# Designs tried in a protein design run: designed miniproteins, single chains, continued (5). Part 83

Each design is a single chain, and the fold is of that chain. pLDDT is the mean over its residues in the fold that is shown.

## One batch from the design tools (miniprotein)

Design m18879
Fold by ESMFold2-Fast:
Structure m18879 (fold): chain A 87 residues (1-87)
Amino acid sequence: SEEEKMREELERAKRALEAGEELLRTSQDPASRTAGALLLVGAAEEGRLVAEKSKDEELREEGIEVAKRASEVARELGFTVEVPEPK
């Protein structure tokens, strides 16, 4: 179902958030730090997608929380994570 796909997307977003934060907190090389930042961007985008597309209020709220956390972690670690707003 579409909601099952949204749950899977949210779980992928949560894993990307965890992996991105781990890379940025533990890695010192520029390539790994860039990869971590991109994972946080992906987590924010996927979380926002779930927030916009899911019919489940709980999934929407969790999507918002993932996107917000990804942005907060990136800012704390010296990166700006701005997900482009669709025009």
Scores: mean pLDDT 80

Design m18880
Fold by ESMFold2-Fast:
Structure m18880 (fold): chain A 73 residues (1-73)
Amino acid sequence: AEEALAWGKRGDPAHVDTLIRLAGDADPEVRAAAVAALVSIGHPRATETVRAALARADERTLRLVGEYLDELA
């Protein structure tokens, strides 16, 4: 989770493919961190993954994504 957030804060597109995989992780904290990092990076290749992840997220996961996005600001 922390490494995904660090990549998001740097805006490094080299990690987009890894973050796309982590957005599907079994751990909701890992998924939320990966989605927040992808949003922060803003790479076009991740748009569909972010949209799908947010559409499937429960209230708790959406709250976690918001918290991680605030940390990345």
Scores: mean pLDDT 75

Design m18881
Fold by ESMFold2-Fast:
Structure m18881 (fold): chain A 66 residues (1-66)
Amino acid sequence: SNSDGAAASAAASGEGARRGDPEAAAKGVQTLMDQGLLSEELGKKAVELARAGKALEAAHLMARAS
C-alpha cells in the first residue's frame, strides 16, 4: 500500500560540480582509456558512473583496473 510521498529531490545541484565536475571526471576516465590504462568496457562503465554523480564508484572501478 502506497500512501504519502513527500520527497524533495533537491538533486544535490552544483554542490559536487564545484568540487568535481561530472564532465571533468568523465574526461579523466576518457584520458585513461586513451592511454590504454582502462579497457573500453571498464572505461565506459566508469564514465557512466561519473556522469550519474557516482564519482566515488567510478574511482573504485578505476582503482581496481590499475
Scores: mean pLDDT 68

Design m18882
Fold by ESMFold2-Fast:
Structure m18882 (fold): chain A 92 residues (1-92)
Amino acid sequence: MTREDFEKAKKKNMEEMEKNKLHIDEDAVKELEKDVEALKSMDLSSFEEEELEQLIRVLEFAAELLERDGYHELAERLRELIERVRKTLEEK
C-alpha cells in the first residue's frame, strides 16, 4: 500500500463515517477491514505526528460504530491498531 492510497482511504472513510452515523453498511465494513489490514502492514514510524493523531481519531470513531452495530471482532482489531498507533506517537 502506498501513502497516496492511505491518504485517499483516510479522507473517504472520515467523510463516510460522519455522514453514516445511524448505521454501517456491509460495503463500508469491507473497506474498513481492508484499511485495517493495510495499516497493520505499514511502518507507522514513517508517519508524521499529525497523521498519527488523525488516524487515532478516525479509528476510535469507527470502533464505536462497529461496536454499536454488532461488529465486535472488527472493533477489537481497530482498538488494537489504535494502541499501536498511540505507542508509535508516544515514541516520537
Scores: mean pLDDT 72

Design m18883
Fold by ESMFold2-Fast:
Structure m18883 (fold): chain A 67 residues (1-67)
Amino acid sequence: DAAFAAADTDGDGYIDLPELRAWLRAQGRNLSGDELVALIHAVDTDGTGRLDRAEFARAMALPALRP
């Protein structure tokens, strides 16, 4: 997925909080740090604080990130 590839700058298959924040800011999404943490917590079923491709896809489907 193009969005995941753009956010995953390290190519490690995971998006951490700083990568997600930077990507969302680049997309013009105005999420606060608290909103970003809540988003990750909502989709991160493993509690790692990072998003894999499937978790990122679920995050993109959430109302907070929909246009």
Scores: mean pLDDT 69

Design m18884
Fold by ESMFold2-Fast:
Structure m18884 (fold): chain A 63 residues (1-63)
Amino acid sequence: EERRRRVEEEIKRLLDKANEYGKQADTAKAAGKHDEADILYSKSVAYRLLAVGVEVEYWLEER
């Protein structure tokens, strides 16, 4: 319960970061800064993968 709530909060935090980098990447791409956009998209993907990792780890613990 407390553990589950903390895991859900961490997942939300990581997904919020991923969404933030995604928006920054879209803005950079619209401005013609394609290299910067690619880096920001990579960061967005990395944070989404971290969120998935946290969720998987929680389910593997089964606590």
Scores: mean pLDDT 81

Design m18885
Fold by ESMFold2-Fast:
Structure m18885 (fold): chain A 107 residues (1-107)
Amino acid sequence: SLSKEQILQLIGLTLDAIGLLLDLKAKGATKADLAAALRAALARCEAAGDEESVALLREGLRAVEAADTVDEAVDACLALVRRLLRAENLVGLEALVDALRAALAAL
């Protein structure tokens, strides 16, 4: 089982990711902006050698690239957040939060 500190970190990163996605949508982020954030997160997970987060981020990136609208791309990112949370994958969630935060700062 996860430690209390790891559970709190997992919850905090999940809420941060959701908040950042809502802020990105509100500020007019494009599907290309979301795809670029996921590519940055993927590169960080690959560098970390975390095979699970790499697989989940690759699937999330494909879903974002397949989306017809920004709303569908945001939904794909939220589905990725949910999958990382269910996997209890702190590496993937931290990489995603950092990438989304950088994307928001660039708008």
Scores: mean pLDDT 92

Design m18886
Fold by ESMFold2-Fast:
Structure m18886 (fold): chain A 80 residues (1-80)
Amino acid sequence: MTVADYFRLAAEYARLLGDEELENEAIKHYDRVIDKKPEEVTPEDIERAAELLRKASELARQKGLTEVADYLEKIADELR
């Protein structure tokens, strides 16, 4: 997956979970990175993507969606 794909994933789950602020934040980062070449991706881009995925994971956990929470947390932890 590209870094843009991770921001899109965070936005999709934020929308599903009803967190409009998290969805909008993820979309803003998606728009910022979508036109980046792989060489232009910064460690800060990766860290932000992981942060938003962890926020979505915690929200899923609060809603009792344990499998969704575990899935998003695993992706965030595997992010380089």
Scores: mean pLDDT 85

Design m18887
Fold by ESMFold2-Fast:
Structure m18887 (fold): chain A 83 residues (1-83)
Amino acid sequence: KPLYTVDEVQHGILEVIGIFRTRSKPEDHKKLDEAIKLALEGRNEEAVKILVEIFGKEEVKKVIDSLPSLSEEAKEKIYKLLE
């Protein structure tokens, strides 16, 4: 069933944050917890900005590219948020 109130982009961002949180240092956990909160509130651009600040655009893009759960259309939408 299609979801119109919670889109694939929001779900993809939450999955990316979860992956980075498992790979991050303890000092980064507070910032990643804030990114999770922002993504849950639908504040996708602000959540992605935190990921880019900690890990950089290239690393964030690689993780997005590696997710089999995301369609190509959702990946392209998240890439635009990295700009």
Scores: mean pLDDT 77

Design m18888
Fold by ESMFold2-Fast:
Structure m18888 (fold): chain A 76 residues (1-76)
Amino acid sequence: GPLSEEEINRAASIIALSVAIATARNQGDEEGVKLAEEALDAVEKNPDVEKTREFIRALDAGDLEKARELVEEMKK
């Protein structure tokens, strides 16, 4: 049967964060990898596409403080 909206949102978030992890690893960004892996664990339990998008933007901007705050919000 078709996926639920929650399942689609979880899948989209997992794909986006998997790409972010691979990108950070290729760049040698160990802290970016760690934050993206924590975000991935959070979205597997509670998918939030908008928070995932904000997190990736913060990570791409090098705003590690904002990225950490967003990961903690995503864990709730």
Scores: mean pLDDT 85

Design m18889
Fold by ESMFold2-Fast:
Order: structure tokens, then C-alpha cells, then sequence
Structure m18889 (fold): chain A 114 residues (1-114)
């Protein structure tokens, strides 16, 4: 249902925000090269744009579009994880992978409604 899709999207967005906050904390304390910092900032900006697009697609009732947008968010989060993994503790890697897994599961559940 559309109500279920809305709940899943809101849960997904909250998990994405948590992931972004953890990335921001990591970037602030890590001595990243200017090039890597610029790449991470570009990915963060694109993810924030896609979160707005995801909400718009849901408001329009475009569930298929919402699923495609959510899948693109997952790809960018995974790319960001790979770039930053060398700068993480084992505990931080586990926490971000847990968030990524939870986001992937929410996208899969959203896809079942489309």
C-alpha cells in the first residue's frame, strides 16, 4: 500500500541520515587528502539530492521511480563506504555496514510494493 511505502521510505531516509552523520564525523576527524575529501563531499551532495527526489517520487505515487532512486542511494552509500573504509576502526566499519544492510533491506521491502 502507499501508506506502507511511505513508512518504508521514512525509515530508509532516517537510516541514510544516520549514515551521513557518521560519515561527516569521520571526515571531520580524519586527515583525508583534498581530492578524497572533495569526492566524499560530492557523493554526500548527490545522496542529499536523491533523498529529495525519493520523497518527490513517493508524493507522486511513482513507486517504481522511488525504488530506482533508493537503489541509486544504496550504490552511492556503498561507494562512500569503500572510499572511507581504510580510515575506519573495525567498530566503525561494522556500524556503517549494519546501517547499509538495514537500508538495503528497506529498499528490498519497498521493491515488493512496487
Amino acid sequence: SMEEARRLVEELIEKVKEFIEKVRELVARSDLSPELRAEVEALLARIEELVRELRRKLEEGDLAGAVRTAAEIVELLAQMYELLAPYMSPEEREELLRLLFEIVELVARLEELA
Scores: mean pLDDT 89

Design m18890
Fold by ESMFold2-Fast:
Structure m18890 (fold): chain A 114 residues (1-114)
Amino acid sequence: MKELTIEATLDAPVGTVTVKASGRAKVEITADAPGMVALVEARGGSRKSAGAVFERPGDTASFELEIPEGGTLEIRVAAPAAPTRVTIKITLDEDGKIESVSVDAANAKVTIKE
C-alpha cells in the first residue's frame, strides 16, 4: 500500500496540491479551521471531482477516486481565514504509483511511504 502525507500551512485563502499518480486513491483531509472547503479532482482523459465543507477544527473528510494511468490528482483547499493548517493523507492501492507531488502553500512537509 502506497501512502503520501502532506502537512501544509496555507498563507493565502486557497492552497493547491497536485499529485501525478495512478490507481485507486483514498484521500483524507483534516483542517484546523471551521468553514474550510475542499475540492478533490482526478484527471486523465476524464475528470471526476468531489467536495466537502469542514464545520469544525479537526474535522476530516474522506474521498475515494480512481486516477487513470498517466493521470493526476488535484486537491484544492479554501479557507475563510489564513494562515490555516491542513493535513492531506493519500493512500493508493497495491498497483498504485506516485510519480511526483507539487504543493502551492507557504510551508509544506511531504512524507511518502511505499
Scores: mean pLDDT 74

Design m18891
Fold by ESMFold2-Fast:
Structure m18891 (fold): chain A 90 residues (1-90)
Amino acid sequence: MKEKLKEKIEEAIAELSRIADESKDFTVRNLLVLAIITLAFGLKNGDYLGALETVKRILKRAMEASTDPEVRKRLEELLKQVEKAIEEAK
């Protein structure tokens, strides 16, 4: 499970980076950068579940801040992936 969670976190970082690059909203970009930093720290210290739970909260805030429907859709899809990873880690 730890290796599978690591892969899912690495995939989430890559997707967050893509969404951040495509987002023109400064607030959304800042929240996504915070999510990337949170996941990177989780990988470094081995706290995968804690990092995913924190990022779940950040993604919900980013979705509320986003005015771009395409960005919101991608954030919603990523949030579902993060929620699934959390459930599989329990």
Scores: mean pLDDT 84

Design m18892
Fold by ESMFold2-Fast:
Structure m18892 (fold): chain A 87 residues (1-87)
Amino acid sequence: PLEKLKELVEKAKEAIEKGDYETAIRLVNQIVAQATFLAIMKGKLDLANKIAELGEKAVEAIRNGDFETAKKYLEEMLKLVEELLKE
């Protein structure tokens, strides 16, 4: 559900701010897994692929020290899931 994804996004941001990049990457992967599962269950494979791509870009941004870009990708994934659930 959306509420759990919002909590995971906030925890990922906190991990980034605390310098716990391994936890941040793990949380991004959990967000991707849950968001892509929801998109697939709704029959939207194109959206699932886009979410997976955003997640990969977020992980890459974290590894490169581009934390603001990483947070932007997390917010974009959350917005896509919010729109997906409005049917």
Scores: mean pLDDT 84

Design m18893
Fold by ESMFold2-Fast:
Structure m18893 (fold): chain A 71 residues (1-71)
Amino acid sequence: SLEEELKRKLAELHRAFLEMLTAIENGDVEKAREIAKKLGLSDEEIDELLNMTPEQIMRKLAEEARKRALE
């Protein structure tokens, strides 16, 4: 069903975002970029995220996850 697809998509996005956040926290910028590119983020969007505070990143990732889940 659409709801099951939405839940799976959200779970995958949340997992990928958590992996990206963990890489950023560990200073592994290359790993963070690789994960972000797999998520379809542009180089410009990745650079923006890397210059954000953790709180700003969490907010942006929540917005992005919602947008992608609804597609």
Scores: mean pLDDT 73

Design m18894
Fold by ESMFold2-Fast:
Structure m18894 (fold): chain A 120 residues (1-120)
Amino acid sequence: MEEIKKLIEKLNELVKETLEAIKAGDVEKATELLREMAKLLAEIFEKLGKPELADHIRDLLEIFIERLKLLAKKFSTEETEKLAREELIRLYRYLAQEFREQGLEESAALIEELIKEIEA
């Protein structure tokens, strides 16, 4: 439990760094951070004995990366950041629900606190 909680704290920091990179127009850095998030999330779900969820999360993050690259070519930095923030909030709401279903209430609460922070 404590090990998973520490991994989620690292995830929350990566989300903040990803949004700042997008806001700065650094799509390459944002892409690298999203891949780091995917690896960390996959590790969490593999440790929970849910390798199918780990694979699903890898796929979701890769789709997000492809979409982010496309958005950055078509839209302003501000609009790209807004759309990326909305997508990350959707992902995090899904993760909070999954962690609650696994009985990881403290981990779910950490995810929910980040949602509250980035929605503000």
Scores: mean pLDDT 83

Design m18895
Fold by ESMFold2-Fast:
Structure m18895 (fold): chain A 75 residues (1-75)
Amino acid sequence: LSPVELVALAVEAARENLSEEQAEKVGEAVEKAVFSLPYSEVTEEVVARILREAAREAGASEEQIERVLKRFREL
């Protein structure tokens, strides 16, 4: 998957499991972090780590974070 595709999947996972406000904050944070990395460093695992931290910073509970990451891996 390309960085653009990985970001789109992360945003979708967040939208399905978080509030609209939290999902918007997560999407912005993930996009900024992922597109600041060299292409060779953008892997599913790196995006998953960024997604976890972005969700936590947006105020998501650990249960919500686990659901977001599970959905991201399923997409």
Scores: mean pLDDT 85

Design m18896
Fold by ESMFold2-Fast:
Formats: sequence, C-alpha cells, structure tokens
Structure m18896 (fold): chain A 88 residues (1-88)
Amino acid sequence: ERAECQRILDIADKALAEIDKLELDLNDQIALGVFELCYAFAKVLFDRGVATAEEVEALVRKGFETLLELSTNPKVKEIAKKALEELE
C-alpha cells in the first residue's frame, strides 16, 4: 500500500514538474494552487501513515480534475488528462 501511495504521488510530482515549465496566466495559477493544495494534503496524510492508497488517489484525482475543469491552457489540460489516465 505504501508503494501504491508513492506511485500516485510520483505521478503528481511528474505532472507538477511539466506544468512548472509553462508560463501560466492568473486563472491557470489559481487552478494549479488548488491542485497543489490537494497534493500537499495527500502527501501529509501519507507521511503521517493515516491515509490508504484509495484516499491518496482520491485527493490527487480531485486535484487533476480541478485542473482539467478550471484551466484554460490546453497544455495544462493535456498534462492533467494524461495523469488521470496513469492513475488507473
């Protein structure tokens, strides 16, 4: 289960690294902020040993779904969609 949680967090880290290379407008920065908050919660819960892989996935998935819904940048949407596909 810890290995599965790490896999999910690695997918999020990779997506964040790709988005960090892009120039974002304010709307995309807000969408990214919501994703980063979901990711931070998932990581804290994982580090505290209080989350299941399903709970970590739910938080990360919610973050990517928010990026896909709120972002106007087609590259950000593409990264979010690909990450959601990699989760399952």
Scores: mean pLDDT 81

Design m18897
Fold by ESMFold2-Fast:
Structure m18897 (fold): chain A 68 residues (1-68)
Amino acid sequence: MSVEEIIEKIKKAAETIARDMAAQGVPLEDILAFLTRFVEHEAKKHKLSKEKAEELKKEVLKIAEKIY
């Protein structure tokens, strides 16, 4: 699986998590905290570079902010 495919899967999973948490009334700050940990864990699991992990984190947090 390519790094790009891994990144897209993580982003899609994060969007689903953010939508589900928002629908349950979870505050944005708690969603952002959860997604930060989720991305850090997934980045380590898939051995992403620090630069790609930081970019992915920023993109995921931006997705959560747009959903809220």
Scores: mean pLDDT 82

Design m18898
Fold by ESMFold2-Fast:
Structure m18898 (fold): chain A 70 residues (1-70)
Amino acid sequence: MREVVAREMERLRAVGEEAVARHGEDSPETKAIAAEAWAAAVRRVADAMGLTGADFEELERNVRRALAAS
């Protein structure tokens, strides 16, 4: 589990750095890229935890909502 989270966090950092370099830190494009990358990371972590169906969909929805509100 911790290894999966660490790998996803490193991937998120790399994706975020590339998006900021290309579009700027406060751009809508950077935020959209970050939101999609984060949702994908949450999906992979949830799958590794054995979460499926409604539990997984709810977790992904909550992450997308939180990122949209920021």
Scores: mean pLDDT 72

Design m18899
Fold by ESMFold2-Fast:
Structure m18899 (fold): chain A 94 residues (1-94)
Amino acid sequence: SKVEEAKKKAIELIEKALKELEEKAPDDRTSIQLVREILESLKKTKFESEEELKKFLQGIVDLLNQFAETEKNPEVKELLLKLAEEFKKIIEEV
């Protein structure tokens, strides 16, 4: 289904972002924890509709943008903003 495919893409994007954060900024525990919690939330959440998934992904976009505003490490800030934009593209595909 489109919901299952979009969820899988979102999980793969978060897993890649987590790995990149752990490699580039292993001391940024706040951003690493945020991305880990998003990953676990995505994995455990069962979406019953495309609208429910879109709303959930939009919440992640908003959260990523909020954390990016206060992020002092420019590489981490760029990763969070890029991840938010990639999630917006997934929302458009659903």
Scores: mean pLDDT 87

Design m18900
Fold by ESMFold2-Fast:
Structure m18900 (fold): chain A 60 residues (1-60)
Amino acid sequence: LDELKARLKEVLESLSLPEAVLQRYLDAIDAARSREELRAVADELAKELNSEEIGRFLDV
């Protein structure tokens, strides 16, 4: 779980998001209790950013 959280945080930081958006998703990642909940956060992020790069994370 912690490894997957770290990977998603790296993806968020690489996207040059506004600080408020970044903070929101970092909090959601930390609140995730399972890998499935974390993947749901990644899916929500992908939809909000309309990003194929984030979609690749969901294939893992």
Scores: mean pLDDT 69

Design m18901
Fold by ESMFold2-Fast:
Structure m18901 (fold): chain A 87 residues (1-87)
Amino acid sequence: SSQQQLLELETDLGVMYIMLAVDADSSVVQRQIDRFGAQVQTVTDQAVIDRVLQQMNDLRDVVNSHPSVSQDVRDQVDAVIAQVQSK
């Protein structure tokens, strides 16, 4: 269901925020973003797409302000946002 799909995506986003909060290595964060991006490609419900887009924009602001995050992580977040916006 759309509710179940949104819950799963929000849980995965929560894991990314925890990784940032504990200063996880950028390569670990990149792997999590890659997996999330693959999951987002399966989303077809417009309400879920709109909610995910809002949450990805919030995540982008966090990664851009985080001093230990690599440019590769920022670029991956931007790529996922572009993918979601194209839907």
Scores: mean pLDDT 80

Design m18902
Fold by ESMFold2-Fast:
Structure m18902 (fold): chain A 61 residues (1-61)
Amino acid sequence: MLTDEQKELIKKFQEKYGLKDDGVLDKETKEEVIRFQKMIRRVEDGVLVGVTLVELKREVS
């Protein structure tokens, strides 16, 4: 289960990229996370842990 902080982060990310801002890591949101991972030159697994979580938090802050 996602933490409240992760849900808030996902909502901001979804808003930034024009997706539905429901805080759910659905297929469309996961595809955008993978696209983001490509831009920051990280592993493209769509998982919000480690470096991906840190960089995404910076992206939406």
Scores: mean pLDDT 73

Design m18903
Fold by ESMFold2-Fast:
Formats: sequence, structure tokens, C-alpha cells
Structure m18903 (fold): chain A 84 residues (1-84)
Amino acid sequence: MKITLKKGDSLELKEGEVVKLTGSPGAKIRVETDGEVYLVDENGKFKIPDGAVIPIDGEVYLEVKSGTAKITVVEGEVDAEKLS
């Protein structure tokens, strides 16, 4: 299921969930987590620290390996699609 997140909107993610994120130009998210969350893009797989602000340039995947995560759109607009 695909949802559009606008500036200030949040999405909660649980362990084992994978979400595809597609950002508008200049889109940024804040990621808050109590576990391990990874960003996967064309350049590889990167661990996201708690409280990180990340640009969403095109299409990326967010993987929650352990714990929970909350993503909040801080700039622009992001389409989110759960894959699992």
C-alpha cells in the first residue's frame, strides 16, 4: 500500500519491515530508532544513527533490522510503500 507523507508527517516502522521511499526534489526525513535501521540506495547499504536527517534523492529503501523506527518528513514530500 502506497501513502504520501507531507512535511511534518510521520510513519512508524517495526522490526522486519521494509519501506520504499520516493522523495520530491530536496526531500529530507528524520529517522528516530531504538534498534538498527539501514538505508539502501544505488550506492549500497548504510546504517542510520538515531536522530539522523537524511536526504531522499529519488528512490531508496529503508530496512528495520531490529527494534522500531519513526520517519518524519522535515522537507518536501515522500511517497512510502511497504514491501513486506
Scores: mean pLDDT 84

Design m18904
Fold by ESMFold2-Fast:
Structure m18904 (fold): chain A 93 residues (1-93)
Amino acid sequence: MEQARKAAEDGGEAARHGALRGDASGFAAAGVAGAGGGVGSWIYSENGEQGEEGARYAAELALEGGREAGTEDGLAGGEVGARAALNMGEGAK
């Protein structure tokens, strides 16, 4: 169905859960998961615009996890996950 959106959601949700841990392990997991969401968005998109939109969605989910954690490490994890997702989306053109 919407494979790019699903990849973005899966990666973004994993990044959100990583950021929610609010610790160094969660910080690292959020970055890796965010990057995966971005890459997946790109791979399954039919064009760069669709891949970019998916990467943005993954980034938003990562940021939500950081905000919910309410800790410095959680917020940083959300930001790292979001940045990783967006950087991969930029590669989609």
Scores: mean pLDDT 69

Design m18905
Fold by ESMFold2-Fast:
Structure m18905 (fold): chain A 100 residues (1-100)
Amino acid sequence: SKQEQLKLLQELNLLVIEAVEAILNRNYDEFEKKLKEIREIFERLKELAPEIDTKEILSKLEEELERAREAAEKNNMEEFEKHVEKIKKIIDELGEKVEE
């Protein structure tokens, strides 16, 4: 249902924020836990909205989250912020697809 899709999108937004916070806190165990939970949300979204390319979106999101982690590990905060902006764009684009 559309309501279930919107709820999953809200849960995904919170998990992504928590993943980014885990990177900033250098808590990589928590980051990996959040990545697993993000994957579970995408599996559920695929079942509810098979018309959305969840595999492509998840792949892009995971790539940008890993790049943000690498930048933070290197203390490159400028590069970290660039990847966080890309993450926000990916989530916003997914939100538009869910509302269609």
Scores: mean pLDDT 88

Design m18906
Fold by ESMFold2-Fast:
Structure m18906 (fold): chain A 68 residues (1-68)
Amino acid sequence: SAEREALLQEALALGEEAVRAAKAGDLDTAISLYEQAIALLERTPGAERLIAEAREQLAKVKAEKAAQ
């Protein structure tokens, strides 16, 4: 559906921004962006695998921040 496609596109864009923020060392921004992406994916039917992958990336960024 158009609604599902819009949610997936926005979540993908947020995920790409999160990756860029994490690479730049802006871990707080990366965490916020991953949390926003996950919230959109939770509203998206059939996105269970993408949610799991996003949660794994969020956990890695949170671990990196905790190590600083």
Scores: mean pLDDT 88

Design m18907
Fold by ESMFold2-Fast:
Structure m18907 (fold): chain A 56 residues (1-56)
Amino acid sequence: MDIIKIDELVETALRLAKEKGLSPRDAVAASSIELGKHVTQEDFDEAVKRVEEKLA
């Protein structure tokens, strides 16, 4: 299974949140699609938390 690094997922999600006004969860989902790799549920949930903390 091709797993993406969580740092790359978070950085891309932050960019998408700023450019498109996406919620943290939607930004992480869009990030996973843009990066084209499978993300584990644990990494997804951690990425959402980190994006929420950075956007607060």
Scores: mean pLDDT 76

Design m18908
Fold by ESMFold2-Fast:
Structure m18908 (fold): chain A 81 residues (1-81)
Amino acid sequence: PLSEKQKREADLILGVTEGVMELLTAIVLRTKSLSNEEAKQRMNNLRQKTLEDIRQRYPELTDQVEQRLQQVYQEQMKRLE
């Protein structure tokens, strides 16, 4: 099992990624200074970078984090559609 410190580190990384994805959605919806397509591209790039970081640092969490990031990404996609 992962140490408590490692779990906290992974949770912080995931939390930052989710927060940035929500911020991108808010920018599109509130300001319209960013297109839906641009926001989707930025979110997908962020998701992939986060997954790669988790894969390298906490490989046993990769599948779990991938599923969570996919869920968050799909929620944001639905909000932008």
Scores: mean pLDDT 83

Design m18909
Fold by ESMFold2-Fast:
Structure m18909 (fold): chain A 65 residues (1-65)
Amino acid sequence: MSLEEAAELAEKKGDYKLAEEIRKWAKEVEERGETVPGLGPEEAARVRRWMEEVRKKVNEMVRKS
């Protein structure tokens, strides 16, 4: 599930507060997850782990609500 899909799901469930939080995370993911052509493998792995953490947190919050 993408962050955009998770935000829409939260809105459909009537949890607009959660949807707003998810959209803020999506924006942060785009800023931090932007592919930099010169990004080293270590930095790329760090970004990937951060995105995975965000995805897990989003999934937990959507399920919780």
Scores: mean pLDDT 64

Design m18910
Fold by ESMFold2-Fast:
Structure m18910 (fold): chain A 67 residues (1-67)
Amino acid sequence: SRIAEVRAKIAEVMDRIVKINQERMKLERSSSEADRKKADELSKKAFELNEEYVRLRRELDRLLEEA
């Protein structure tokens, strides 16, 4: 079903966010400028994934309201 498909995508996005945030936190503790720049790029990726999460959650809520 579309509901199951959207839930699977939400789970995948959430897993990616967790992994990116874990890596970002490690890099943020580094004194290396290169590692800090990588942490900033991971923050941007996490932001993009959170935007996708919000979109998918909105779609899921709409599907559940129409069911």
Scores: mean pLDDT 85

Design m18911
Fold by ESMFold2-Fast:
Structure m18911 (fold): chain A 100 residues (1-100)
Amino acid sequence: MLEELREKAVERIMEAVPEISRKEAEEIVETLTEWFIVRRDEVRKLDEKEIEELRERIYREIAESDEEEIKDLIETAKNLKKYVESRKSATEKEIEIAKK
């Protein structure tokens, strides 16, 4: 069931934006899913059942989204990746400088 829902979410992204490769669509779904789990876990620690239920809900939301909603989700996922990479790069450079 969970794998089937994930597959539907991936296919929905590719249907809405045909230019996106399957690999990119899978990365978008994973990025969005992990981000939502992390945000919820910041409020209180989630147990395994709650994480699984949240994943199911996110996959369903993506699979049921219209074209504009999918475009917004793709933009969000790309911005999240850039933000994480930007923060990591800055921190690694600061550590390199401090070690000298």
Scores: mean pLDDT 72

Design m18912
Fold by ESMFold2-Fast:
Structure m18912 (fold): chain A 63 residues (1-63)
Amino acid sequence: MDMADMEAAFREVTAEGKADPAKNVPEEVARKALAYAIKHAMTNHALTDDARAVLDETMEKLK
């Protein structure tokens, strides 16, 4: 799964929330959106190695 695919899912989830907050987002799209958020956080150089390890483990669980 590439970064662009995950980013597209994140934007879709955000757009759906604005258009109809009662509309259910598919689990697969939600997983991709969360994966994008985690990848984005992992580019933050202020994170400790322990924090990066936790985010990496969470990413593996979303596969």
Scores: mean pLDDT 65

Design m18913
Fold by ESMFold2-Fast:
Structure m18913 (fold): chain A 91 residues (1-91)
Amino acid sequence: AEELLRKALELAEKALEIAKKEGNTIGQIAAEQLIEAARILLEGGDKLEAEIKVGIALINLGVSKMLDPDAPYLKLLEEAIRLIEEALARL
């Protein structure tokens, strides 16, 4: 689980840097929520709080795809979400 969460954190941090460079506020919010979710789970914190943050990231990812389906950070966010969800299923 920890390896999946660390990989998700790396992908979410990379997505955040790309979203900041592109000026994509919604993508930035999605990435920040995934970073927080991964950190909560890595620290052994509240799983429900992490799940809520993943939910917020999913909503913002969906909006970002509607606005710019070719945004370069989208695949990184999708992979980070998948890894966090896989880690949650194993916990």
Scores: mean pLDDT 85

